Designed miniproteins, single chains, continued (3). Designs and how they scored, part 63

Each design is a single chain, and the fold is of that chain. pLDDT is the mean over its residues in the fold that is shown.

## One batch from the design tools (miniprotein)

Design m10319
Fold by ESMFold2-Fast:
Structure m10319 (fold): chain A 94 residues (1-94)
Amino acid sequence: SLKEEVIKDLKEFYEKHDFSPETRAEIERLIKEAEKSDDPEELQKIVSRFIALVLDEVGREIEQALKDIRDYKAGKRKPTPLAKEFEEIRKKLE
């Protein structure tokens, strides 16, 4: 059954991935909509919305990972605001 396969796939993906709380809530809503619908067109729309949510979440995770890598690469040690003030005082004494 298309409905049973959709519900199974949504639940398996939900359980195997660490989604944001917002994305998890939306996936739970889609699962409930799938459980209440017998219309193949509605099930197709649910699958499309699920795919869009997954692509958006994965895109955000990749973007965050790239930012984290850039931060680690650029700043093995970030100067604190206090360290910056100390450097300015040092320049004033030279």
Scores: mean pLDDT 70

Design m10320
Fold by ESMFold2-Fast:
Structure m10320 (fold): chain A 68 residues (1-68)
Amino acid sequence: SMVEEIYEHLRKVDEAVAAGDLAAAREHLEKAEKLWKEMDKSKLSVSTYVAIELRIIGARLDIELAEA
């Protein structure tokens, strides 16, 4: 599912940040954000919606902190 693909890319952001590969981290974040933007959210539970939003925010912050 698109949700599983989004979480897979977000997991790869974490792995790339841990490895110091900030370029790869940004590429995976961009892929996750694109999938999230394109996904039909009308049938998602509120809990799933909030979980993905917070996970994307967390991934973005991790990259920004690592780049500082």
Scores: mean pLDDT 88

Design m10321
Fold by ESMFold2-Fast:
Structure m10321 (fold): chain A 114 residues (1-114)
Amino acid sequence: ELIEKLREAKELAREAAELAREAAELAKDQEIKDGLEGLAEALEKIAEELEKAIELAKSDLEKAKRYVDSAIAMLESAIKAAEVLAKEAKDQEVKKLLEEAAEKLREARELLES
């Protein structure tokens, strides 16, 4: 159960990173583009933390939990960043991709907190 939730959360973070990268390619405002690229990098880091938690889940549950707690904190920050970027985005396509990314990140957070 824990490992399956971690894998699903990791996939959601990776999908959100792809949406952020697509939004960055569409963004014409350099500040928004830089923010989206930063968001994508943060989301890849969250996926790495979750992969570490998966590796440790059967051998060292306490260490696995620390990586999960770290990933949850990073997800909360990433959700806020995506919401801010969506409000500042001028293009409807960029805004839509960010709203989809934020939704996937909320799903990932709920999986990890359940």
Scores: mean pLDDT 89

Design m10322
Fold by ESMFold2-Fast:
Structure m10322 (fold): chain A 83 residues (1-83)
Amino acid sequence: SAEEAFEELKAKMEELIKKLKELLEKEEISEEEKKEILEEIRELSEELERFVETHYDKLSEEQKQELHKLVGEIEELLKKLFP
């Protein structure tokens, strides 16, 4: 269902946010760690695009706002990590 797909996507986005915050606490990030995180971001972006195409219009306003908030938080963390 759209709600189930939303909860799965939300969990993945929250896991990525946690990982990005942990990387920001490191003094130095290796090239391998940068590559791995960029690949995870690419995969999540593709999943988010497919979710929006198939389920977005079925979400409540509250769920849409939560999704926008999670996307915004990821974008802000990425700007700090890759200025």
Scores: mean pLDDT 84

Design m10323
Fold by ESMFold2-Fast:
Structure m10323 (fold): chain A 71 residues (1-71)
Amino acid sequence: MEEMLKKAEELLAKDPNNAEALTIKGLEALKQGDKEKALEYFEKALEELKKKQPELKAELDEALEKLRKEL
């Protein structure tokens, strides 16, 4: 996880909207108990994924709604 977090930080330094890096940051925030920050990162990651793959919009919207209820 630490190595993945470092790569995510490097990716975000080059592209602050990198969906994979935002997802890794969200998972790290969730692991640290920061549910609000985790939700923010996951929301940004899912919005970027919907832009690249609009066919997944419904599935991604469902995942985000479920995440909001759990946090």
Scores: mean pLDDT 75

Design m10324
Fold by ESMFold2-Fast:
Structure m10324 (fold): chain A 68 residues (1-68)
Amino acid sequence: SKELAEKAKRYFEEATRAVEEGDLEKAFELYRKGMEYARKLAKLGDVEGLKEVQKYADRFGEALKKSL
């Protein structure tokens, strides 16, 4: 579960950077990959991992709002 949380966080960070660079196609592709790992964490019941990952997903959402 720790490895899955790290992968999800990495994809959401890269997605946020892609938004900041103006590459929305890449941003959404990376976000989808992050969500795949977040769903695996949810199936394992890793509540603490999900809380940490959600912070990174929220940062992506805030960056996306500022780009619109």
Scores: mean pLDDT 86

Design m10325
Fold by ESMFold2-Fast:
Structure m10325 (fold): chain A 73 residues (1-73)
Amino acid sequence: MSEKMGEFAEKIAEALLNKDEKKLEEIKKEALKEGFSEELVDLIVEHVKARLEGDDEKAAEALEKLGKLLGLP
């Protein structure tokens, strides 16, 4: 699960950098098909977007929410 999350985060980052909304939507659908919840996918997008924008605080908040959702300590 964690490794696939990293893979989707990279794909999301690429789609966001290229402003490819169609590709981003396809990636979200793939993640849902792989068993990721909509909430988990949204948090991954939020984290990646915050990192690309240089918003370290927002990126950290999204990462904390991801950890809680995944049952990590």
Scores: mean pLDDT 77

Design m10326
Fold by ESMFold2-Fast:
Structure m10326 (fold): chain A 57 residues (1-57)
Amino acid sequence: SAEAQAYADKGREALRQGDLATAVEYYQKALEIDPNYEEARRNFKRLTGSDTAEVLK
């Protein structure tokens, strides 16, 4: 969805700035909207080392 893409874009921008914590937050928001958003899932797992289920609290 457009909203999930917007959050994923913000996560990517945070990664460019070296702000890993903010990137994780934006990718998590994208996954809350679209759990199958490939870019967000891949980057979230890469940054956290886990599935979304462990960080959604």
Scores: mean pLDDT 76

Design m10327
Fold by ESMFold2-Fast:
Structure m10327 (fold): chain A 65 residues (1-65)
Amino acid sequence: DIEKFVGAAIRVIGIAFEAGAEVVSVKGNEITILVDAKDKKAIEGAREAQKEAEKMGFKLNIVVK
């Protein structure tokens, strides 16, 4: 169901954006986000986004740079 998939993807992306992360790629159910190593709050928020993504059937990869 593309509609439910798109809705879940938008929600996960929104959580990552709220955490201060940049969305690098979305490939199927796998989302990759980039966080600045100097932004500890964004890193913590990205970890919370990862937990929410898992609940929705998405895999969230966190890249720190």
Scores: mean pLDDT 74

Design m10328
Fold by ESMFold2-Fast:
Structure m10328 (fold): chain A 55 residues (1-55)
Amino acid sequence: MIEEAKKKIKELIEKGLSLEEAYRKVADEFSDKSPDLQQQIENAEAVKKAYEEIK
């Protein structure tokens, strides 16, 4: 999931979004796709880690 989140964040930045805007959009999409609370927490952590590795 971290690699997928990184790819999506970078694609949004290439379209002209700021790093923070890209992070928020990707975080929202991953949250919406989570089947349960545990997976939602894991996906949120993965997206945050992807954001920290990009900056």
Scores: mean pLDDT 77

Design m10329
Fold by ESMFold2-Fast:
Structure m10329 (fold): chain A 75 residues (1-75)
Amino acid sequence: SRAAELARLRAEFDRLVDEIHALAQKLTPEERTEVYRRVAELRSRFDDAYAAGDIEAMRQVLEELRKLLEEVKKR
């Protein structure tokens, strides 16, 4: 169902944020602040897309969040 897809995307967003936050603890204060700001921006966009039921926009935000996770892993 569409509701199940929305719930799955939200759960994936939360998992990615938790992983990024855990990895960010190993960064410098400046890099950590940058990462937190980027996560907050993506959260805002995700919440707007979720409220609109816009699956395409939610998937786009998840791709940007995965890119951020990979960037943080390499730091």
Scores: mean pLDDT 89

Design m10330
Fold by ESMFold2-Fast:
Structure m10330 (fold): chain A 80 residues (1-80)
Amino acid sequence: SLSPEDLEAEVLLALGAMYLSLARNYEKQGKFDEAIELYEKAIELFREAIERATTPDIRSQAEQFLKEAEEKLNELKKKK
């Protein structure tokens, strides 16, 4: 059974992943300003998931998504 903290971390992770997916979609459409905003939202959610996670598994997943989102945000800011 998941603790309340782990459940909250999983919800934040899922929301972050949804924003990350949406950001990738806007990036592919050439909508770079919208993609940047969505990557920033995903980053915030992944950081919150890391802070709330009490299990290494959830934390590791959030850290991997955070790294991906931060790399994409940095790349897009260089292209503007």
Scores: mean pLDDT 85

Design m10331
Fold by ESMFold2-Fast:
Structure m10331 (fold): chain A 100 residues (1-100)
Amino acid sequence: MSESERRRRITALASAAGIATAAGIQALEDGDRELAAAEAERVRALGEEIAALAPTPEHAAAIRAAAQALADAILAGASKEEILARFRALLAAADAAIAA
């Protein structure tokens, strides 16, 4: 896989994780705990796909940890600010993997 193809795939998956995060926040605001849980699982699954594209085991572990923390925050019904902070951490881990 080329570096350009890896960057494109990680960027697309990170964008999908952003959509799932926004949907999770909206589900929590609507009181839809089942939908919030489904979006949290989608975030975790997307994190595994990004981790599989990571150039090192260390980058993969960081991405998995960030995605799990984000999913846990959504499942716990954390504040929008906390969920967005966890999403930013996932983006930072993904960007580090692209830069490696």
Scores: mean pLDDT 89

Design m10332
Fold by ESMFold2-Fast:
Structure m10332 (fold): chain A 94 residues (1-94)
Amino acid sequence: SLLKPHPALEEVQAQINELIRIADKEAPKSAAPLVVATALRVIGLVMEGASPEEIRADLDGLVARLEKLGASPETVARIRAAGDRIVATVEKAW
């Protein structure tokens, strides 16, 4: 492999899988492509050493778009909390 694993990547992947599980169970089904695209983008950002602020911006964008798609306030809060955990993991390793 030409790419060295980011120190936080394994934990971030586990946290992203949790975010996907919450979204799959609770969010509108129309949101699935958006959630997957955001997950892949966040993993790519972590792999290239992007700042916690860049990763937070992408996760905040997901939350805003889920609200527009009609996700419940409770689902939005859980997705936001999962996103905050991802950002905290990246911040510790950055």
Scores: mean pLDDT 83

Design m10333
Fold by ESMFold2-Fast:
Parts: sequence; C-alpha cells; structure tokens
Structure m10333 (fold): chain A 95 residues (1-95)
Amino acid sequence: GAALEEELEKLLKEARELKKELEELIKKLEKEGKKEEAKKVREALLELEEALGLAEIALGLEKVLGEPLPDLLKKAIEQLKEAIARARAVLEEVG
C-alpha cells in the first residue's frame, strides 16, 4: 500500500544524503593517506548504492505495471535500512 511507498521514499532521501557524506569522507581520508579507513567507507558506499538501485527498480516496476508489489517493496526497504545502518556505523567509527 501507500505506506510502504512512503517509507521507501523517506529511506531513499536519507540514503542519498548519507551517500554524499560517505563520498566526502572518502575524499578526506584519501587526502590524509588513510587507505584502510577509506576502503572501509567505500565498502559501505557500495552496499548503499546497491540498496538504492534495488529501491529505485522496485518503485519503477510498480509505476510500469500499475500494480502494487508489496513483497518487492518490503525487500527493498529492509535492504536499504541495513545499508543505512552500516553507513551510519562507519561514519561514527571513522568520522
């Protein structure tokens, strides 16, 4: 229903903001020669980008099919929540 779509859209906004924060942190760490820390942040960024891709595909498929895809939306929501949690943990540990 609409509630899953609204939750996913809120998570997409949060994830896009976190993506920018991770990208800026990577640049800072690389400039400081912190290669191992930069690698850890890049791994979190790749996971976040994968989750974002799934979420965008899920929303796009609903629009194309004109039918609700609750199982796909739930999967996208859970994967995006996990990626966001990891991104936040990495920012706390490394930032």
Scores: mean pLDDT 85

Design m10334
Fold by ESMFold2-Fast:
Structure m10334 (fold): chain A 64 residues (1-64)
Amino acid sequence: GMTCREKLLKLIGEILDLIGDILDLKKELKKETDPEKKAEIEKKIKELEEELKKLREELRNLKC
């Protein structure tokens, strides 16, 4: 099975990738002028922020 260190590194990598995706979407939101498309991008950002929260909780609960 995966070691505790490998699980930690995997979680950190996933968190960093997700932060990058959120930042890219926020950049797209700044460029968007259509209110309906803005709402869709904002919804995606919220979904990714909720996923980030879950990964951070998983990291906090990781017993190493």
Scores: mean pLDDT 84

Design m10335
Fold by ESMFold2-Fast:
Structure m10335 (fold): chain A 58 residues (1-58)
Amino acid sequence: MEELEKEIEEIIKKEGKLPDLAQMKDLARKFGVSLLEVIAELQKILQKGKDTRESPGV
């Protein structure tokens, strides 16, 4: 899961936005996981980022 998490973070860094459905499907195919697992990882990243970025506001 750490590799998938890093790929999602890379997309956010490069795009400056959340991965879209097409990018999430590509990640699911690349890592051999379901689209729901990719969405769950994205949700965890957002939850952690929101918690740690409470000062600057997310």
Scores: mean pLDDT 72

Design m10336
Fold by ESMFold2-Fast:
Structure m10336 (fold): chain A 71 residues (1-71)
Amino acid sequence: DLKGILIGIGGALRAIGEGMQGALSGDREGGIRGAREATEEAVRRTSSEEGRRLARRGGENAIRNVESGLL
């Protein structure tokens, strides 16, 4: 189950990275899309409920930060 949690954390970190890359390049919409895709991929790959929760929360925070201009 630890592996599923790590996959979720990895997905959250990737979502943050995608959002940040979009913000730095001036492509806010692309950053939001990338963060959403990273979140969905992590949720699909993890068999852990906690991992899915971590991926979704991280992805939601990344998307929100890009939408609000904090990324």
Scores: mean pLDDT 77

Design m10337
Fold by ESMFold2-Fast:
Structure m10337 (fold): chain A 78 residues (1-78)
Amino acid sequence: TEEALEHLEKAIEALREGNVEEAREHIRKAAESLSDPELSETVLAGGERALKLAEKDGNIEEAVALLEQLRAALEALA
């Protein structure tokens, strides 16, 4: 869980820098670090939504907010 939280934090940082590819890689690593398949799927789905907001609409603020919400939800379970 801690490793997943660290990768989500790095994904948020990458998104703030406009680096969507680096953010995508960290989202995948966050999901891969989770032993629970349901949590892993939740991270991937939420992450993909955030990446689409950043890449398609250029809405970095909303994408970051979504990833921060996802990170907070994951932290509450740990």
Scores: mean pLDDT 81

Design m10338
Fold by ESMFold2-Fast:
Structure m10338 (fold): chain A 68 residues (1-68)
Amino acid sequence: MEEIEKKIEELRKELEEEKRELERLKEEYEKDPSLENVNRLVATSLRVIGLEFEIRLLEEKLEKLKKE
């Protein structure tokens, strides 16, 4: 259980970093709405979604292990 909790903590740190990059890319897009900036924004958005999904799956697994 501790190992899953540590993994969740690591992923949450990565998520906060990716969210900061996403906000920076949004500002860049507002200044220069180029296709390149759109592609970077989309790619980072997908990473954020992926990290949030992985964290949720691990939290659900941890909850099930605590209830069993």
Scores: mean pLDDT 82

Design m10339
Fold by ESMFold2-Fast:
Structure m10339 (fold): chain A 60 residues (1-60)
Amino acid sequence: MSAEELGKEAIRLAEEALETGDEKKLEEAQRLAVQAYLLGNVEGALEAGKIMREARKKLE
């Protein structure tokens, strides 16, 4: 995956975690966001991080 693809996938998984409450999707989104950040996609990683914060507040 490119840095752009990793960022998009992290955002997608974070949004799914926010909607479904799936903790495993939240963990996978965090992993992909870190990889995107390390490869230079800071914007994608930060956007995924914002969604992940909201998901954590609502995760039951």
Scores: mean pLDDT 81

Design m10340
Fold by ESMFold2-Fast:
Structure m10340 (fold): chain A 87 residues (1-87)
Amino acid sequence: SVEEKKKILENLKKFYKEAMGETAYENNEKFHKDMKELEKMIEENVPLEEFIEKLASIEPFSAEVLETVPGVDKELAEKIAEAKKKL
């Protein structure tokens, strides 16, 4: 759902902000651009498959890291990892 995707995205942003520190997070222009694109995809109600493909294109998101994010289960994390391997 839109609400679940928004929760996942907010939790991912929080996770990376805490992991890299606020200054490094703020200065990561590529990450912020990718996050804005994902936010737009959520607002446009794109299919989950397209959302997963976009997440997979973002270099720092491994299945192991994604599985630690609240709202991301093992199945979703594995689907993202598989999509990343196909890129």
Scores: mean pLDDT 69

Design m10341
Fold by ESMFold2-Fast:
Structure m10341 (fold): chain A 55 residues (1-55)
Amino acid sequence: MPTREQIEAAARKLAASGVPVDVIVALLRHEAAQSSDPELAAMLLEVAEEFRREA
């Protein structure tokens, strides 16, 4: 199971590769909705909100 830091690192790597922040947020929210693990879903949503606020 990925840690919050690993999810943040992956999201920042996508941003560095030119993926728009709104697309990254949408991807994280989609992954949270598909997750059967509520802890992972919560971490994905937290990272999505951090990126949304930074934008």
Scores: mean pLDDT 79

Design m10342
Fold by ESMFold2-Fast:
Structure m10342 (fold): chain A 68 residues (1-68)
Amino acid sequence: MLKEELKEKLEKGELTPNEVAEILKELVEKGEISEEEANEIGKELKELALEDAKKREAEATELAKKLE
């Protein structure tokens, strides 16, 4: 299933959270998945993406602070 594939690639670091969101949007536009299906998958993966992005943003903020 598409959700499992995207989740696996996200967990392995083969896809970034933003890339996952763009893939879902593109698949809806191509008619490969429904808007409803994409929203369901996107909701679950977005939660994972926000958690990961929050960690990376904190690290980037610390780095930027040191580079002032």
Scores: mean pLDDT 70

Design m10343
Fold by ESMFold2-Fast:
Structure m10343 (fold): chain A 91 residues (1-91)
Amino acid sequence: MSPAELNAEFHALLTKIYNAVAKGDEEAAKEYLAKMKALITEGLARLGESPEQIAAAVAGIEKAAAEAKNLSPEEFLRLLATETARAIQAA
């Protein structure tokens, strides 16, 4: 998987998470978050990122998921995108 392909699939999942959260569909939001964690774990591993970097990216997603109920949809997606970007950029 190329970095561009990983980024495209990541943004597609962000859109699905936003729609689920905006509708109040907590089960769908949880399912898409689990898929995003799997995508980032496998995608970064295929790109040759270190286990530490992959763990940091997954931790960012988990942090955003834990705070989801306390945030607006926009705040939640901003946190999710920011934490994931920090993990990738720190590589």
Scores: mean pLDDT 73

Design m10344
Fold by ESMFold2-Fast:
Structure m10344 (fold): chain A 90 residues (1-90)
Amino acid sequence: VSKETLEEEVEVGLLEIEFAVTLLYAEKARKEGDVEGLEEAAEELERIAEEAEKLAKESKDPEVAKRAKELAERAREAAEELREEAERLR
């Protein structure tokens, strides 16, 4: 394992953790009827998706690229769902 490969593995792992934490924040906002919190969570998920899409495109490690692509897709879907929910609660 090269240092570059390890750094990419850490990067995708950190994005996966940020994704999970953002979903927990979104669940709390949903339970509290916090429209602003749902919108903030959606924006964070969009950021995670963009970073994951970039990593998937630039990574030379097929496993990192696959994980990043799957994360980007999940984050995009979650962000869209949260934005729709926030719109309904307005």
Scores: mean pLDDT 85

Design m10345
Fold by ESMFold2-Fast:
Structure m10345 (fold): chain A 56 residues (1-56)
Amino acid sequence: NEEVERLYNEAMGVLLELERRGSPELPEKMQLLTQATRLAREGRYEEAAKLLRKII
C-alpha cells in the first residue's frame, strides 16, 4: 500500500529525531509503530495509516 509506505517512512523520520533528542515520547510512539506494522501485516491499511499519523 503506497500511502502506508509513505507514512511509515515519514514516521521513521520522526522517531529517529525523537531518539536523537532523547525524547520521553519515544516509547509511546515506538509502540504505535509496532501496532501499525501489525495492522498493515493483517491488511488493515486504513487503521495502520491512522496510527502512523499519530506518530507524525
Scores: mean pLDDT 84

Design m10346
Fold by ESMFold2-Fast:
Structure m10346 (fold): chain A 69 residues (1-69)
Amino acid sequence: SSAVERAVEEGRRALAAGDLDRAEGYFLGALSEDPNNAEAWEGLGRVYEAKGRLALAAAYFAKARELAP
């Protein structure tokens, strides 16, 4: 949906700006609409990698890879 696409894009912009909490909120918003959105799971992985939560980041990246075509 356009709402999911918008949330992923806004999450990526927030992540690029270093606003990790805002980025997390957007990616979680995307996942609330589409729990199988690989890009949103990858975004959460990047957020948690930036937060130093490496095991959690790895789990989110693994989920994104499972969902990618």
Scores: mean pLDDT 89

Design m10347
Fold by ESMFold2-Fast:
Structure m10347 (fold): chain A 94 residues (1-94)
Amino acid sequence: SSLIEELKKAIENKDIGEFFNVLTEVILNSEDYSEEEILELLELVKEYLENTKNLSKNVIDALKKLLEYIIKNSKSEKIKEKSQEILELLEKKE
């Protein structure tokens, strides 16, 4: 997926704005993407969070809102479970 490559590039470049642009696009329009693509994107988000020690409160709060949105609106149990794992990881950073 071109969006997966865009997310990887945003992470490599530490471009938090582009990171949120890609993540917001996929999460809010999740029905337009395959379960496999969304899971791959969420795995990249999880890896980014595991490798990042210092996150601003604004970044944490924005990620929590996006994860809560996809947990509420996704029809895929796998997507809900992966999103819940990431949400729990974020709560440990607060």
Scores: mean pLDDT 83

Design m10348
Fold by ESMFold2-Fast:
Structure m10348 (fold): chain A 74 residues (1-74)
Amino acid sequence: SAEEYYKKGLEYEKKGEEAFEKGNYREAADYYAKAVEYYKKAIELEPSEEYEENYRKALAKEVEATLKYLSSVL
């Protein structure tokens, strides 16, 4: 169901936040990318302002984690 995909998105976003706080930016970016995938699946099954907002926020977090990772390997 859409709700099940949304809950998986929330789980991966939380894992991304934990990795980000530890400075593991690559791992954080990978988890945020998973959250984005699940939020997108939830939206495809059931369009929702809440799902769309969390999808956009997870995309922003993925970009931020990716940029921090790239800055660490430059």
Scores: mean pLDDT 88

Design m10349
Fold by ESMFold2-Fast:
Structure m10349 (fold): chain A 71 residues (1-71)
Amino acid sequence: MSFFDSIRLLRLINKVQQKIDSLKNPPEEAVKLYEEGLKLFLESTRAQSIEEYEELLKKAEEYVEEALKKL
């Protein structure tokens, strides 16, 4: 996984956070998906191997993208 993939995910996280913050009552399903994505992103920072890091980042991106679809 490239450095650019990590930056892309961080930009996506920021975009979804801003959209959630702009809503008075964000959908609970979207918030839960976003929180799970953030948890996986945080776990990636503690990964003991490059393979674990890449898998966690991929899962985090999938959750954050699903959250965006529910907003």
Scores: mean pLDDT 81

Design m10350
Fold by ESMFold2-Fast:
Structure m10350 (fold): chain A 80 residues (1-80)
Amino acid sequence: SKEEFKELLLEQIRFLLEHETDVARIRTGLQNILDIAEKRFSKEELDELLTEIRRLAESNPDPEKRQVALELVDEAEKRR
């Protein structure tokens, strides 16, 4: 289902933010996930996903990881 797919993408994003140390790789990985989501989800479903990604980013203790994730969420929100 689309809900199961959203959960899978959120798990991938959590894993990336928790375990990847290279900010450039985080940017590339998050952008790839967002590109897939933009193609598969409606505007409403994408908005829900972006809200959850923002929440994950804001809770991350690493300021560089927070900044890159929030920048990508802001960019995706502008494209919807």
Scores: mean pLDDT 86

Design m10351
Fold by ESMFold2-Fast:
Structure m10351 (fold): chain A 58 residues (1-58)
Amino acid sequence: MKPIAKGATPEQLELIRKAIEEGKSLDEIVEELVKRFGVDPETARKIVEEYLKALEKL
C-alpha cells in the first residue's frame, strides 16, 4: 500500500504524541521525526500537521 497522507507509522505517531505531551513545538517535533526516521522535512511536517489537526478536532 502507498498511502501518502496516512503514511505515518505507529512509531512516528508515538513520537509525535509524546512530544506534544512534553509541550514541544511543531518545528521541534518535525526535527525529531527527520532525525530518527530519516524522512524529508516536508513529509515530517505534513505528518505532524495532520496529527495536530486530528487532535484539535477532539
Scores: mean pLDDT 73

Design m10352
Fold by ESMFold2-Fast:
Structure m10352 (fold): chain A 69 residues (1-69)
Amino acid sequence: STKELTLLMARTLALITELELAVRQGDRERAERTIRELEELIEEMKKLGAPQSLIEKAEKVIEEGRKKL
């Protein structure tokens, strides 16, 4: 539903910010947990037809985070 997609997108944006902060602070454990949560949200976003731009942004933030871990 539209409500479910909106909440999923909002949660994804919050976790992107969380991952960027964890990586910047060198918090490896927090970054790895946030990556796993974002990967699950990306799967759900693909199922619900979320904007491709948001999916690509989340995937890019995960990739950059992994490079720094």
Scores: mean pLDDT 87

Design m10353
Fold by ESMFold2-Fast:
Structure m10353 (fold): chain A 55 residues (1-55)
Amino acid sequence: SSELVEVLATALARYLAPYRGNVAAATAAAFSALQDLLEPSDRAALEEAVRRLVG
């Protein structure tokens, strides 16, 4: 699931540009956009992937 999370977060990189510098807001936006593809347990992995893109 971590590998899938990385791919999905990267695919959203351009849509997360407005949240650059705010990992918490970017993670919430990404998780909301991917809610039908991810489990709640994936949130930590998603935050790590998002931090690499916008942090």
Scores: mean pLDDT 78

Design m10354
Fold by ESMFold2-Fast:
Structure m10354 (fold): chain A 77 residues (1-77)
Amino acid sequence: LVERAEKLRRKAEEAERRGDLRTAGQYYYMAGLLYEEAGDKEKAIEAYREAARLFEQAGLSVGAQVARDRAKQVEAS
């Protein structure tokens, strides 16, 4: 899980560098899900926050809110 999450984070960073904010946000969100399944709460929260930031910049307000809520849920657990 962690290894797959790290690969998705790298894909997100590559997408962000080329200006593909939506794709970058999606990869960060997927990485967050895998970190959460692995029990790495700190990495999951970080990934969800990055997804929220990128979705917000892309004008995807619903996606940004979903990512923010997921990060908050993990913080509370």
Scores: mean pLDDT 86

